# Designed miniproteins, single chains, part 67

Each design is a single chain, and the fold is of that chain. pLDDT is the mean over its residues in the fold that is shown.

## One batch from the design tools (miniprotein)

Design m2323
Fold by ESMFold2-Fast:
Structure m2323 (fold): chain A 99 residues (1-99)
Amino acid sequence: SSPIEYKSKSTDAVLGDHRATITRHPLKPDYLLVVLEAPSPDAPEATASLYDENGNLVATIRAAPGSTSIALVGPLKPGKYTLVLTSALGSATGTLELT
């Protein structure tokens, strides 16, 4: 982390050739952007799922092989959010604290 205080929040989860990123929206602080990249056309199908601090499913996004999908999620309450990237290879997890 930089010694400079940043108010922007982001995290990612990587599983094989897939990357799921969660980032705070630059103009809507109560919204998150969930981006799922499937850059390899040979990669298995993957799903990115966002859960709130209580384990409730907030959003799900899928990307076709070789594509990128973007979901705008919100408005959201402050709290810990968990991003789970799942495919035939297993799962990868990222967490973000929305303040």
Scores: mean pLDDT 75

Design m2324
Fold by ESMFold2-Fast:
Structure m2324 (fold): chain A 72 residues (1-72)
Amino acid sequence: MEEKREKVRELADKLLEETGDQESARIAYRIAEIADDPLAPTFAYMAAGIAKSEGNEKEAKIFREIADILDA
């Protein structure tokens, strides 16, 4: 669990560095905090879907990577 949480935080850092979007990064950090919640992968998939609908492909890709880590 702690390794998954740390990996999600690394992806949140990457999202902030690549996009500068503090709000999306905050959401990713919050998902890391609740990584042990059964709904955490669902929240990550929803965030990816929202980012894609807004045309933000980099954020969508990173949120999908977060979901894949949590769903493993």
Scores: mean pLDDT 83

Design m2325
Fold by ESMFold2-Fast:
Structure m2325 (fold): chain A 116 residues (1-116)
Amino acid sequence: KKEIEEALKIIDEAKKQVENAKSVQQVIDILQKTKAKLKEVIKDPYKLDSVTLVLDTTLKVLSRIKDPEEAKKVALEALDAVKEILKIEDPRKQILLAIGAALRLIGEELDLELKS
């Protein structure tokens, strides 16, 4: 229970940093640091795998985004998805939510790239 509270605190801090970020690179740096901190506190391998899937997918999407406002939107959506995963106790539901979030993030990136 305490590790989930610490993980949620890390995500809330990351959300504040993302909201104040001024470049895509700053958003990427924030998520990379957030991922590293979450790996230190999440001991459940299923929760860690689900969280890592969402964050790694988000980092790949962010590498293709040029607009800081779109980068913030994608990062905040990813952090919200990670918060939802952390509140779920069933490992199967955790991975299904993570897969759904990853597919949605990929879809948003493809839509932005095709319109650019």
Scores: mean pLDDT 82

Design m2326
Fold by ESMFold2-Fast:
Structure m2326 (fold): chain A 97 residues (1-97)
Amino acid sequence: AAAEGAEEAAEGAAKAAKGATGKNIAPASGSAVGAGGSAWMAERYEEQGDKEGAAREAEGAADSALSAARSSSTEEGRKEALEGAEEAREGAEEAAE
């Protein structure tokens, strides 16, 4: 489901942000917040029956998780953000069709 995948992207992005250091802390934290916001919106749209809205927000969560992964200094945080982004995109694709 789009909301479920978006939640996984938000969780992964948060872990990636915790692994960020120095100048990457602010970009990673911003991306994690963005992923969380998108996940929240995906759930709201899914509750309202707006599958297209949920799919778009899940794709937004995936993009934010990918950005957080690029800013992470830990392999674990990077891996979880990448896996969450994939789950969000798969959920968005299922919701769109």
Scores: mean pLDDT 81

Design m2327
Fold by ESMFold2-Fast:
Structure m2327 (fold): chain A 90 residues (1-90)
Amino acid sequence: MSVEEALGYNEEGLVLLASGRYDEAVKAFDQAIAGYKALLEENPSVENAAGLVKAYEGKALALTYLNRYDEAAEVGKEAKAVAEKFNLLP
C-alpha cells in the first residue's frame, strides 16, 4: 500500500465518522492501520508513524461511538506506544 492510499483510508474514516457510519469508519481505519504498519516496516519515518497514530485514534473514537469501550482502550494504548516511540507526544 502507498502513503497516498493509507492517507486516503484515514480521510475516508473521518468522513464516515462525521456521517455516523461507525462500523464502516472502523473498517476504513483498519485499512489505514495495515497500510501504515507496512510502510513503517519499510521505512520508520515520523510521517508514517503520525499517520498510524491518527488511524488508531480514529478507530478508537469510532469504537467508542459503537460502545465497544474495551477495544477502544486497547487501540488507544497502541496509538500511545507508537507516539512515544517516535516522539509524537505533545
Scores: mean pLDDT 86

Design m2328
Fold by ESMFold2-Fast:
Structure m2328 (fold): chain A 100 residues (1-100)
Amino acid sequence: SFREELRRLALEAGLSEEEAERLVRVFETADVDGKDGVLTRDEILGLLRGEHPEWSDEELEARADEILRIADLDGDGVITPEELVRAYVESERVRALIEG
């Protein structure tokens, strides 16, 4: 699953067990496990709506597009677990958007 790969890659990237569990829990709480092993824009929107219920639809769409711009290295409109872990580790902005 996306979440299983996300956990594995987070640990490989040097995150602690606690940090990896925290990241994966965001996706578990939103009931997001990707489609065909990747994270779609609609799933990113669902995740952000769960973490930021105060944001408008316009803000959610803008923030989802921001995450895609930072994480989607090949420009295919989806995010792999590896791309997400890289963006999470390298970008304070992505961490803030995903974790609240």
Scores: mean pLDDT 78

Design m2329
Fold by ESMFold2-Fast:
Structure m2329 (fold): chain A 70 residues (1-70)
Amino acid sequence: SMAEQEERARRLAEEAERRAVGLVTQGRYEDAIALLEETIRELETLDTPLAKEYIERLRKGIAQLRELLK
């Protein structure tokens, strides 16, 4: 159902964001980026507009992390 797809999108995004914060605090920026990119690929398989909102939020996070590597 749409509600099940929305709950899956929310859980995937929030779990990835929590894990990425842990990697960032360890200085593991490239691992954090890889985790967020993999999560975006999983979100792209979901049939819900909410997944697109989470994808944009995670893409913004990746862009911010990439700036730290320059």
Scores: mean pLDDT 88

Design m2330
Fold by ESMFold2-Fast:
Structure m2330 (fold): chain A 80 residues (1-80)
Amino acid sequence: SSEEEVEKLEKERKEWSLKQMKEMLRLVGEIVQAELEYRRTGKEEYKRKAEELREELKKLQEEMKEKEKEYEKKIEEAKE
């Protein structure tokens, strides 16, 4: 049934999305902690850590955007 396939894909999309949101929030928290430590200590290691974490966040956001498109395509194909 196309309805059953759509329901399965929608559930997978929701579970994946929630997992990615939690990962994004974790990265944001780590960035904030690194920025605060840099402001407190002046140690460049914390500035570098924050920059590395920001690049990881950017990559995660790009991967999320591409995978959202993949889910949308699969759901539309399952409706046909």
Scores: mean pLDDT 86

Design m2331
Fold by ESMFold2-Fast:
Structure m2331 (fold): chain A 84 residues (1-84)
Amino acid sequence: MEEEERKREEEEKKKEEIEKLRKEAREYLLKGSEYTVKAIGYAVRHVANPEDEEARKKLEEYNEKANEYGKKMEELVKKAKELE
């Protein structure tokens, strides 16, 4: 079997892995954005009523979720770049 054919299969596998990582990164970006919007909503609610313990807890929870998804997205983007 030709070395050219083996090289092409390896490059196609790398391309598929890169596309898969980029797709997952986009999904995490969208999820992180959703939690960021929710966090902003609870931040406004907390500013309007500082004694609203539930609003404060939800703000912290959604900010934490947004940060987690942001980190996962960044890791996937870095992995995709390393494969290039």
Scores: mean pLDDT 81

Design m2332
Fold by ESMFold2-Fast:
Structure m2332 (fold): chain A 87 residues (1-87)
Amino acid sequence: SALEAIAEELRAVAGRVSSPAVAAALRATAEALRTATPENYREIIEAGRAAALAAIERELSGVHRDIAEAETRELFEEVLRRAEEAL
């Protein structure tokens, strides 16, 4: 299913991220998407984005933080579009 594909992509990205806290946020979002409905998918994705960005703010600084924040925003924008199309 489309939701399973999105969840798998989030887990794959989590496996490539250097921050354990960011990886945990991505995996938690993937698991939460299993309960996604047309009514709650946006809240799930927004919560995941907020958790990942909060982890980046705590663990990274300078240019590394700026790059990680940009990549995280782009990832969650794509996830939101794909979930919206699937649900």
Scores: mean pLDDT 86

Design m2333
Fold by ESMFold2-Fast:
Structure m2333 (fold): chain A 67 residues (1-67)
Amino acid sequence: STDEVLELTKEMFVTMADAESQIIALQIQKKKSKDPAERAALTAQIEAVEAEHAKKVAALKAQMASL
């Protein structure tokens, strides 16, 4: 129904905001680092956050498709 779609849409925006704030924090740390190994580790962390966000979005879209 429309109400369930609105609630899932809200959850999607909250999930996006959480992922974005985590990625921004990691990008700031990466910009401050001059160590290539540390920068590579931070890049891997950013990619992990992006992958988890993509999984959550896919799950929410699947829920909406079942409505």
Scores: mean pLDDT 85

Design m2334
Fold by ESMFold2-Fast:
Structure m2334 (fold): chain A 70 residues (1-70)
Amino acid sequence: SMVRERLERKVEEARETVRTGSPEEGREKIAEVFDEASREIQRGSDLEAAFEALGEATRVLTELERKEAE
């Protein structure tokens, strides 16, 4: 679905930003994924893709937090 493709793209952008950018930039991109996925859940569209994106964004956030704790 277009929703899945868009959310997967947003997740990869967040992951790359966490890897290469600042923690602040990483948090901003992760927040964008949460916002987009939440809107899709509210619409009741591709719920599977939306929940998968939330799970991936949570994993990316965990990685960011680990890097900051080091």
Scores: mean pLDDT 84

Design m2335
Fold by ESMFold2-Fast:
Structure m2335 (fold): chain A 74 residues (1-74)
Amino acid sequence: SSLEERIKKSVEAASKVMDKEKYEKFKELAEKYLENYFKDKEKAQEISNEISKLFSTMTPEEFEKFVEEMKKLL
């Protein structure tokens, strides 16, 4: 799958698991990551780190549900 396709699937999976505030933040970061991936690799890495921090706020149960939703989209 393309990077864009994988990110879109991640955003869809997150919509099933994350609360609205966290989901909107993740969606914004995902869009910025795609925008910067080929334009500015340093900025893309910074955004990737922010996404990692956001995911670190999830409970283990929320993260497992996210992985299950991702598998349904693969």
Scores: mean pLDDT 84

Design m2336
Fold by ESMFold2-Fast:
Structure m2336 (fold): chain A 72 residues (1-72)
Amino acid sequence: SKVKQLVIQTTAENIQIVGDMTDQIIQIRQQARDGSEAEKQQARAQIDQIARQAQQQGKQVNDQYNTQLATL
């Protein structure tokens, strides 16, 4: 059904967003591992920004899902 296809596509997009976020966070933590306290604080701020961006992307995906679902 169209509903089933929409759910599968939306789920795949959300999985990708979480995966990309996780990879970026791991990379930033690795880069800051041997850094100064200031560099570690900057890394924490970057991680917070990435998490907020992932939340916004997830919201857009879910908003599109709800809009498309309403037309079915």
Scores: mean pLDDT 88

Design m2337
Fold by ESMFold2-Fast:
Structure m2337 (fold): chain A 100 residues (1-100)
Amino acid sequence: SDLDISTQVLQVHTTTTVNVQNIMIQNNSPNSFISQFSNIFSSGSDVMQDGVDNVDSDGVLQSAMQTFDQVRSLIQQFNGPQSMIDVVDQGYDQLQQIQS
């Protein structure tokens, strides 16, 4: 159902966000990296919330995937650890499984 899909997507999004933030804290990541990360997730969350409000589970899913693509690129730009990339990739894989 749309509710079930959106709920699963939001859970993956939240878990992935928290896990990346925890690694950033542990690694003393630069303020510029943390700020750009926060901006990407904030923008993604706003678009996902719009999808939830409009009962558009496909929109919620696509927004989460796009957010993870942007975050992965940001991590690579800042030479973040492989563990951060692995967390994002795992989250993206979970989103793809929800789409199936």
Scores: mean pLDDT 86

Design m2338
Fold by ESMFold2-Fast:
Structure m2338 (fold): chain A 79 residues (1-79)
Amino acid sequence: SELLHVDLGEVTENLTFSVTNPSPEPQLLAISGTTKPGATVTLTVDGVTYTTVADENGRFGFLVTLPGRSTSTFTLTVS
């Protein structure tokens, strides 16, 4: 498996983005960003929801698997 990385920077509102995996093999995707410390960050892709809490420095991250030969669309919500 390969590791891809997407840095979203500072996130203050809902965000939608897409990532393509052209490889026949599944790839790990690391998603990182910053927001308000202690905010709840929710990531949704294909009806699957991931939730985390931004740390004391506002940093958050997700690790998700992209299927082989796929394009996945992600929606990020901060609350």
Scores: mean pLDDT 83

Design m2339
Fold by ESMFold2-Fast:
Structure m2339 (fold): chain A 69 residues (1-69)
Amino acid sequence: ETEKFIEEYEKEVKEIVKKFRENGDLEAAKEAEELGRKYIKTIREKGASDILKSLVDMTLSILRTAAER
């Protein structure tokens, strides 16, 4: 179950990074990729709690909104 959450999260991060690159925000793309990598590490080490899932969803929503500008 945790692995499926990680897979879905990785896919979403990859899409956000792609959008930043398409917008010419190469530095933002790099930062989003690094942030995604850190979150994946935390989820693998501590597990995907409901609080952590909510924080991840909120962070991805913010990044997605920024990437679409």
Scores: mean pLDDT 78

Design m2340
Fold by ESMFold2-Fast:
Structure m2340 (fold): chain A 88 residues (1-88)
Amino acid sequence: METKTVEIEAGQTATVKLSDDLTVKAALDANGDFVTVQIRDANGNIVGTFTAEKGKATYTFTANGRQVTVEVEIDENGKKAKVTVTLE
């Protein structure tokens, strides 16, 4: 099991690299209303994508036979989001 957490500010993008060459890119819009998440494999193919609105959102999918869980929490004021990615 591998867990990584990043914080992103409004208008910023963060990239998290996981085992099995999986990458998670998360972007908080400039108004702080939503986070867009893209998960890519080693070949750059999108294997998962979702949009999380203000509050807490959790999305789980399977990549390379492993479970990937992405938790997003956007601050009430929309200035920051916390993104936690777990690979099992």
Scores: mean pLDDT 81

Design m2341
Fold by ESMFold2-Fast:
Structure m2341 (fold): chain A 66 residues (1-66)
Amino acid sequence: MSPKEQIEKLVAEGVIAWIEGNSELGTELFLEASRIAREHGLLGTEEMPELPKSVEEARAILERLE
């Protein structure tokens, strides 16, 4: 899995966790995504994956990455 795909997966899982009321897990997932983005020079670039807008969009991302 590429760094961009790892970030996309973690962000999707984080959005789902946050919307479902697990803000602690959501925060940890977003922090891990930020760590990977920083290590691979993607943080603040156009290559950074977009934040999903809904749980349905986040689930679609996870299914695509499986």
Scores: mean pLDDT 78

Design m2342
Fold by ESMFold2-Fast:
Structure m2342 (fold): chain A 91 residues (1-91)
Amino acid sequence: SIEEIQAAIEALGRRTGMSPAELLRLVTRALTAAVLGNREETEALLARLEAAGATEGLLEVIELLAEGAGLAEEEAALARELLQAALERAR
């Protein structure tokens, strides 16, 4: 839900010191890149989020955004695979 997305983004903002708007922009860009199969962009954006300390709970925020966007099951599955792989590589 929108309320869950807002709460999750605000929680990430408090932990990272980043603004909720900046976090939402980066997370949305990462999801978009993953949906489009852009592995390099997804990895670069996840590395930036990891450097800011925004990785704890990040996948949950991304899943909420994907649900809100109404992604098809196959698109959501591809995005999850790329995002999880990029998150592991960012560590």
Scores: mean pLDDT 76

Design m2343
Fold by ESMFold2-Fast:
Structure m2343 (fold): chain A 73 residues (1-73)
Amino acid sequence: STSELAWAAFSEGLVLLQQGKYDEAIKAFEQAVQLDPGSQSIREGLLQAVVYLKQQGQEEHAAKVEELLSLLS
């Protein structure tokens, strides 16, 4: 299903995030949002990703994830 594909893309983004591959992680998060823009689980996960990126000092990458959150209904 589209929701399963969206969660798979989001999960890949989290792995990339932990590897410090921030640009690749954001692209995976963009794909997840495009596949399922109504997902509360993805919205909550992206909020946690923003917190993580800010803790890592990645302010520009955090801002990009916050922009993705603003596109969610």
Scores: mean pLDDT 87

Design m2344
Fold by ESMFold2-Fast:
Parts: structure tokens; sequence; C-alpha cells
Structure m2344 (fold): chain A 67 residues (1-67)
């Protein structure tokens, strides 16, 4: 279903971000933030669910802040 596809895409997004944060030096955080925003825009265009993408971005911001 579309909901299952959206959930899998979000899990992949957050997993990829967490892996990137574990490998990236802190100096590259601003560039990573731009990539996160662009990837989130693509997900919004694909799934057309801005509420879910807002929640995804909030979780992404929390991961970046914790790094």
Amino acid sequence: SEEEELERAFERFLGTLAAALSRLPPEQLPALREEVIEAAKELERIFKNPEAVRELLARAEALIEAA
C-alpha cells in the first residue's frame, strides 16, 4: 500500500542520515542539512503528504542536533 511505501521510504531516509552522521566530520554538517532538505522535498513531491514530511524533518533535525 502507499502507506507502507511511505513508511519504508522514511525508514530508509532516517537510516541513511544516521549512517552519514556517524561518518561525517562536524564541519560538513551544513552541507548535510541542505541535502536533508532537498531529499525531503523529493519525498513530498513523490508522496504528496506534507504533514508526514514535517514529522520526518523534525526527526532528522533531532538526529543532526544530537550528533
Scores: mean pLDDT 81

Design m2345
Fold by ESMFold2-Fast:
Structure m2345 (fold): chain A 61 residues (1-61)
Amino acid sequence: MEDLIKTAELIRKNAEEKGYDEAAQAVKEGIENNQPREGIRKASKILAEKNGIKPEDIPEI
């Protein structure tokens, strides 16, 4: 579980640095609500739709 939160934080940081504010916010809210998987899933969907980034490129959860 700790590794899952670390993975979510990494995804949030990367999305934030690239200006994908919606994706970064989704991950952050997921972590804060103890739903890091849901946050990652929501963020990956946003990234895939907006920037052509595939969810499969997100670290395994």
Scores: mean pLDDT 70

Design m2346
Fold by ESMFold2-Fast:
Structure m2346 (fold): chain A 78 residues (1-78)
Amino acid sequence: RPSPEEAQAQLALGSFDTFSQILIYLHTHYGLSKSEVIKMLDTMENEVQQYAQSLSQDIQNQLLNQVNKLRQDTLKKI
């Protein structure tokens, strides 16, 4: 069942994905250290977690699980 909350969660997930891609780019082309990328990902994940507090528990859990998966995939690329 499509819901406005699901659309909002997808937007937040897409924003995290875009930011992760920028961090990979900066790591590859500008020499950002792996530890700095991790710190920036931690900060962004915390911001998404705070945003998720406004969503229903089920949507919050789905969003945070998908964000964690994207984080793990990003860490494999740096």
Scores: mean pLDDT 85

Design m2347
Fold by ESMFold2-Fast:
Structure m2347 (fold): chain A 62 residues (1-62)
Amino acid sequence: SVEERLESAGFTLGDGDSTTYGVLVELDGKTYRVRAPRTTPIELIARRVESVGGRFVKVLPI
């Protein structure tokens, strides 16, 4: 599933806390709001999304 692909890429779905930030990504023509650890550089976010066939859209404030 898309959720399993996103989690395999190191993203969290559902509740985020102060240790994570929001990221908007596109997979299979649909847009998803996911969370990444604040320690993860933005360049790595883009690479992880691309590795599962997606596209990085933008960082969201969280």
Scores: mean pLDDT 78

Design m2348
Fold by ESMFold2-Fast:
Structure m2348 (fold): chain A 100 residues (1-100)
Amino acid sequence: MREKEIEEMVEEIIELIERYLRGEMTEEETQKRIEEIKAKYPDPEVVEEALRIVAAISGRAGRVARERGRNLDAEELREIVETEREEAVEELRRKEEAAE
């Protein structure tokens, strides 16, 4: 199922974002790694859905940053990432349960 490929792609991108925020990777290195991940998934629908989930994480992080009047720390973004990841896993689980 394409849902598994979407989950795997999202997980890989999330891991890169966390490493970037810890200062373990530069913005340029992170961008190159994301492009490599996108190249591994030939199905554009998988790529679009994965990026949609990543955009939701980024949107929530942007909202929290605006409310606090500053950029978020790696720890703060990590909490947002974990919440959005749990929601994505729940959506996948719901689809699998409905398919039975």
Scores: mean pLDDT 71

Design m2349
Fold by ESMFold2-Fast:
Structure m2349 (fold): chain A 73 residues (1-73)
Amino acid sequence: METVTLRIEETLTVPAEKAEEVAELLREGAERAVQALEDAGAEVLSARLEVRVEKRGDEATVSTRLEITFAKP
């Protein structure tokens, strides 16, 4: 089966107290992106989202990795 994979990777440094809020916004954004692709007629075979939060003192690093695999015509 022919497939195409779209990968989006982002890393943000945010205040530690905002880390969970930012992680949730990124998760919601990823869900909306997958839905928009399906609404546009893409055959989404799989979607994988990873969100990691690492606190370092008063700051946190929030990393997101979204992989979406489509059926290719």
Scores: mean pLDDT 80

Design m2350
Fold by ESMFold2-Fast:
Structure m2350 (fold): chain A 65 residues (1-65)
Amino acid sequence: MEAFEALKKLVGPETAEHLYALLRSHGASDEEIAKIKTKEDILDLLRKHGASDEQLAHVERFLEE
């Protein structure tokens, strides 16, 4: 719950659902996800849990800079 709320605050509810599922599938804990404060924290957490450069590029598109 806290993890999902942290993501919604940054990216909105629809994108938060996709990012939460992706982070969890890569092995990120709810505690780690709840500590996310910036878009860069999302990318850093995915990289920490073994996401490929290709997967990171896809997430960056989701964040729509």
Scores: mean pLDDT 77

Design m2351
Fold by ESMFold2-Fast:
Structure m2351 (fold): chain A 84 residues (1-84)
Amino acid sequence: SSEDVLQLTKAKVQLIGAETTLWLAERGVPVPLDQLESDIAALQAVGAELQALYDSTHDPDVQALLDRVAATLARGQALLASQR
């Protein structure tokens, strides 16, 4: 539905923001530890919302976003672990 498309678009915007932050951090731009933890928590919330949407729709576009969120969370968590 158009409402689902809007929800997916908002999730993509949040995901791209997190991916951009990680991409900059990988290139030596300093990112505060508490900001990284907050970004990871926000992505976990996005992942939960997308999982609920997938459970109701079984939409492959939702599954693709879930996979991308999971990959981004793994990268963020690895970066946090390296800085603790």
Scores: mean pLDDT 82

Design m2352
Fold by ESMFold2-Fast:
Structure m2352 (fold): chain A 76 residues (1-76)
Amino acid sequence: SKIEELEKKVEQLTAELDRALAAGDVRGAVELMQQLSKTAKELAELYRSAGDFEKADEVEKRLQEQIQRFADFLNA
């Protein structure tokens, strides 16, 4: 399903972002953060459309955590 495809994509992008942050790859981290933000928002919207508000909230919470980590990385 489209939800399963987006779930896999969020997981993949999160792992790639973690690697970029660990490597100090600013350009890669920016590009991955943009892709992760877009994909996670699409996933959350699909969960809401399916009536799965708990999973939508979890996705948004995890996205906010990643945004904060990215902001901290840029300010280091």
Scores: mean pLDDT 88

Design m2353
Fold by ESMFold2-Fast:
Structure m2353 (fold): chain A 74 residues (1-74)
Amino acid sequence: MAGLEEIKAEVDAFAERVLPILREANTISDPKERAEFLRKKADELEAEAPTSPVPGGVRMAAGVLRTLAKLDEK
């Protein structure tokens, strides 16, 4: 079982990875370009995840970015 500190580390890693990307994505006015940007960042995070000290948090971030990209693509 993951301890509270491990869960906190995963949530913190998720937030730290997602928030800067979402802030940058919000500056992109074209939904298609924003979706492409989000997918690219998700791919980069998935590639980075195995080398991260908190791979669960990084993979969660990638998953959220992919979901948001699909919403922009409609």
Scores: mean pLDDT 78

Design m2354
Fold by ESMFold2-Fast:
Structure m2354 (fold): chain A 85 residues (1-85)
Amino acid sequence: AEELEKLEELVREAEEYAKRFAETGNEADAEKAIELADEALGGGMAEYVRALLEQYRAGAPHMDPAEAQALVEAALASYEAALAA
């Protein structure tokens, strides 16, 4: 129960920061979303999300916030699906 509650809280916060990043374009919000996902998901998926964001930054110095948010959300959704299976 406690572990599930903590996981739900961290995932919810990560989603909130990902949504903020879509609205503001502030990279700090994207970093916070990844950090919270890392805590919730035990590290593996957060590293994958970081790699995707870094690839995106390398290809475009001004990363589109909507695309970056979609990448974070897709990675979180995939990991949540894996945890629920």
Scores: mean pLDDT 60

Design m2355
Fold by ESMFold2-Fast:
Structure m2355 (fold): chain A 108 residues (1-108)
Amino acid sequence: MEGGKEAGEAGKKAAEKGDAKGAAKAAEGAAEGAAEGARKGEARHGTGGAIGGIGGEVHAKIAAEKGDAKEAGKGAESAGGGLSSAARGGPGGEEGAREGAKKAKKAA
């Protein structure tokens, strides 16, 4: 029911296992879903969501390069927040959010 929350939780679980790369991949999936939701849904919800998703992805990737699984997990939670915002853009945003959550779960 909350694709962004599911994506964030997937990144957090990867981080709990010490898998900073997995957490960064979960953040990437969430950011991709937010961007797709922005493209298919309402721009007012999608634009903020896409920006939040990208910010979370960048944070998670930088943390993963440093070997910081906990910070990579926080980046994934931030990207998941962006995905949740994009989902509020209606059916197209919700579709993007579901796809992003599936990619995040598979990566973690």
Scores: mean pLDDT 73

Design m2356
Fold by ESMFold2-Fast:
Structure m2356 (fold): chain A 67 residues (1-67)
Amino acid sequence: MLDEIRKATEILIALQKGDLEKAYEIAKSVKDPKFREAVLEAIERYKAGAPLDEVARLIMKALAETR
């Protein structure tokens, strides 16, 4: 739980800086498989032109669904 919250924050900071490589690296290190897939999908949407606030909402929703 705390590890996922920390990684979600670090991914959002990396995306805000435009550091896609760092965002992917952190996402791959996520231990929960469903949360990992969700954050990777969010990064792909950001890469495709989705605004950061939409991507943040997707990551937060995935985090809330992680038990």
Scores: mean pLDDT 80

Design m2357
Fold by ESMFold2-Fast:
Structure m2357 (fold): chain A 75 residues (1-75)
Amino acid sequence: MSEREKLLAWMRERVRRVAEEYGLSDEQVAQMEAALTTLVDDEVNRGKSFEEVKETLDRALRHLARHFVERQRRA
């Protein structure tokens, strides 16, 4: 398995956990996965290490999850 594939598998597992925890819709999950997949490709193309990309993904995932939850609960 490539490093990119390992990162995407890790990211998808994290998105699934967050979606279950915060009750996100399938549309919100798809939007998060699309954004984070783009981030993985960008960071890998910049020559970032597996550990650096994981830290960036974790921060981005937490930010996106909070944004979706906050907007959903205030609507």
Scores: mean pLDDT 77

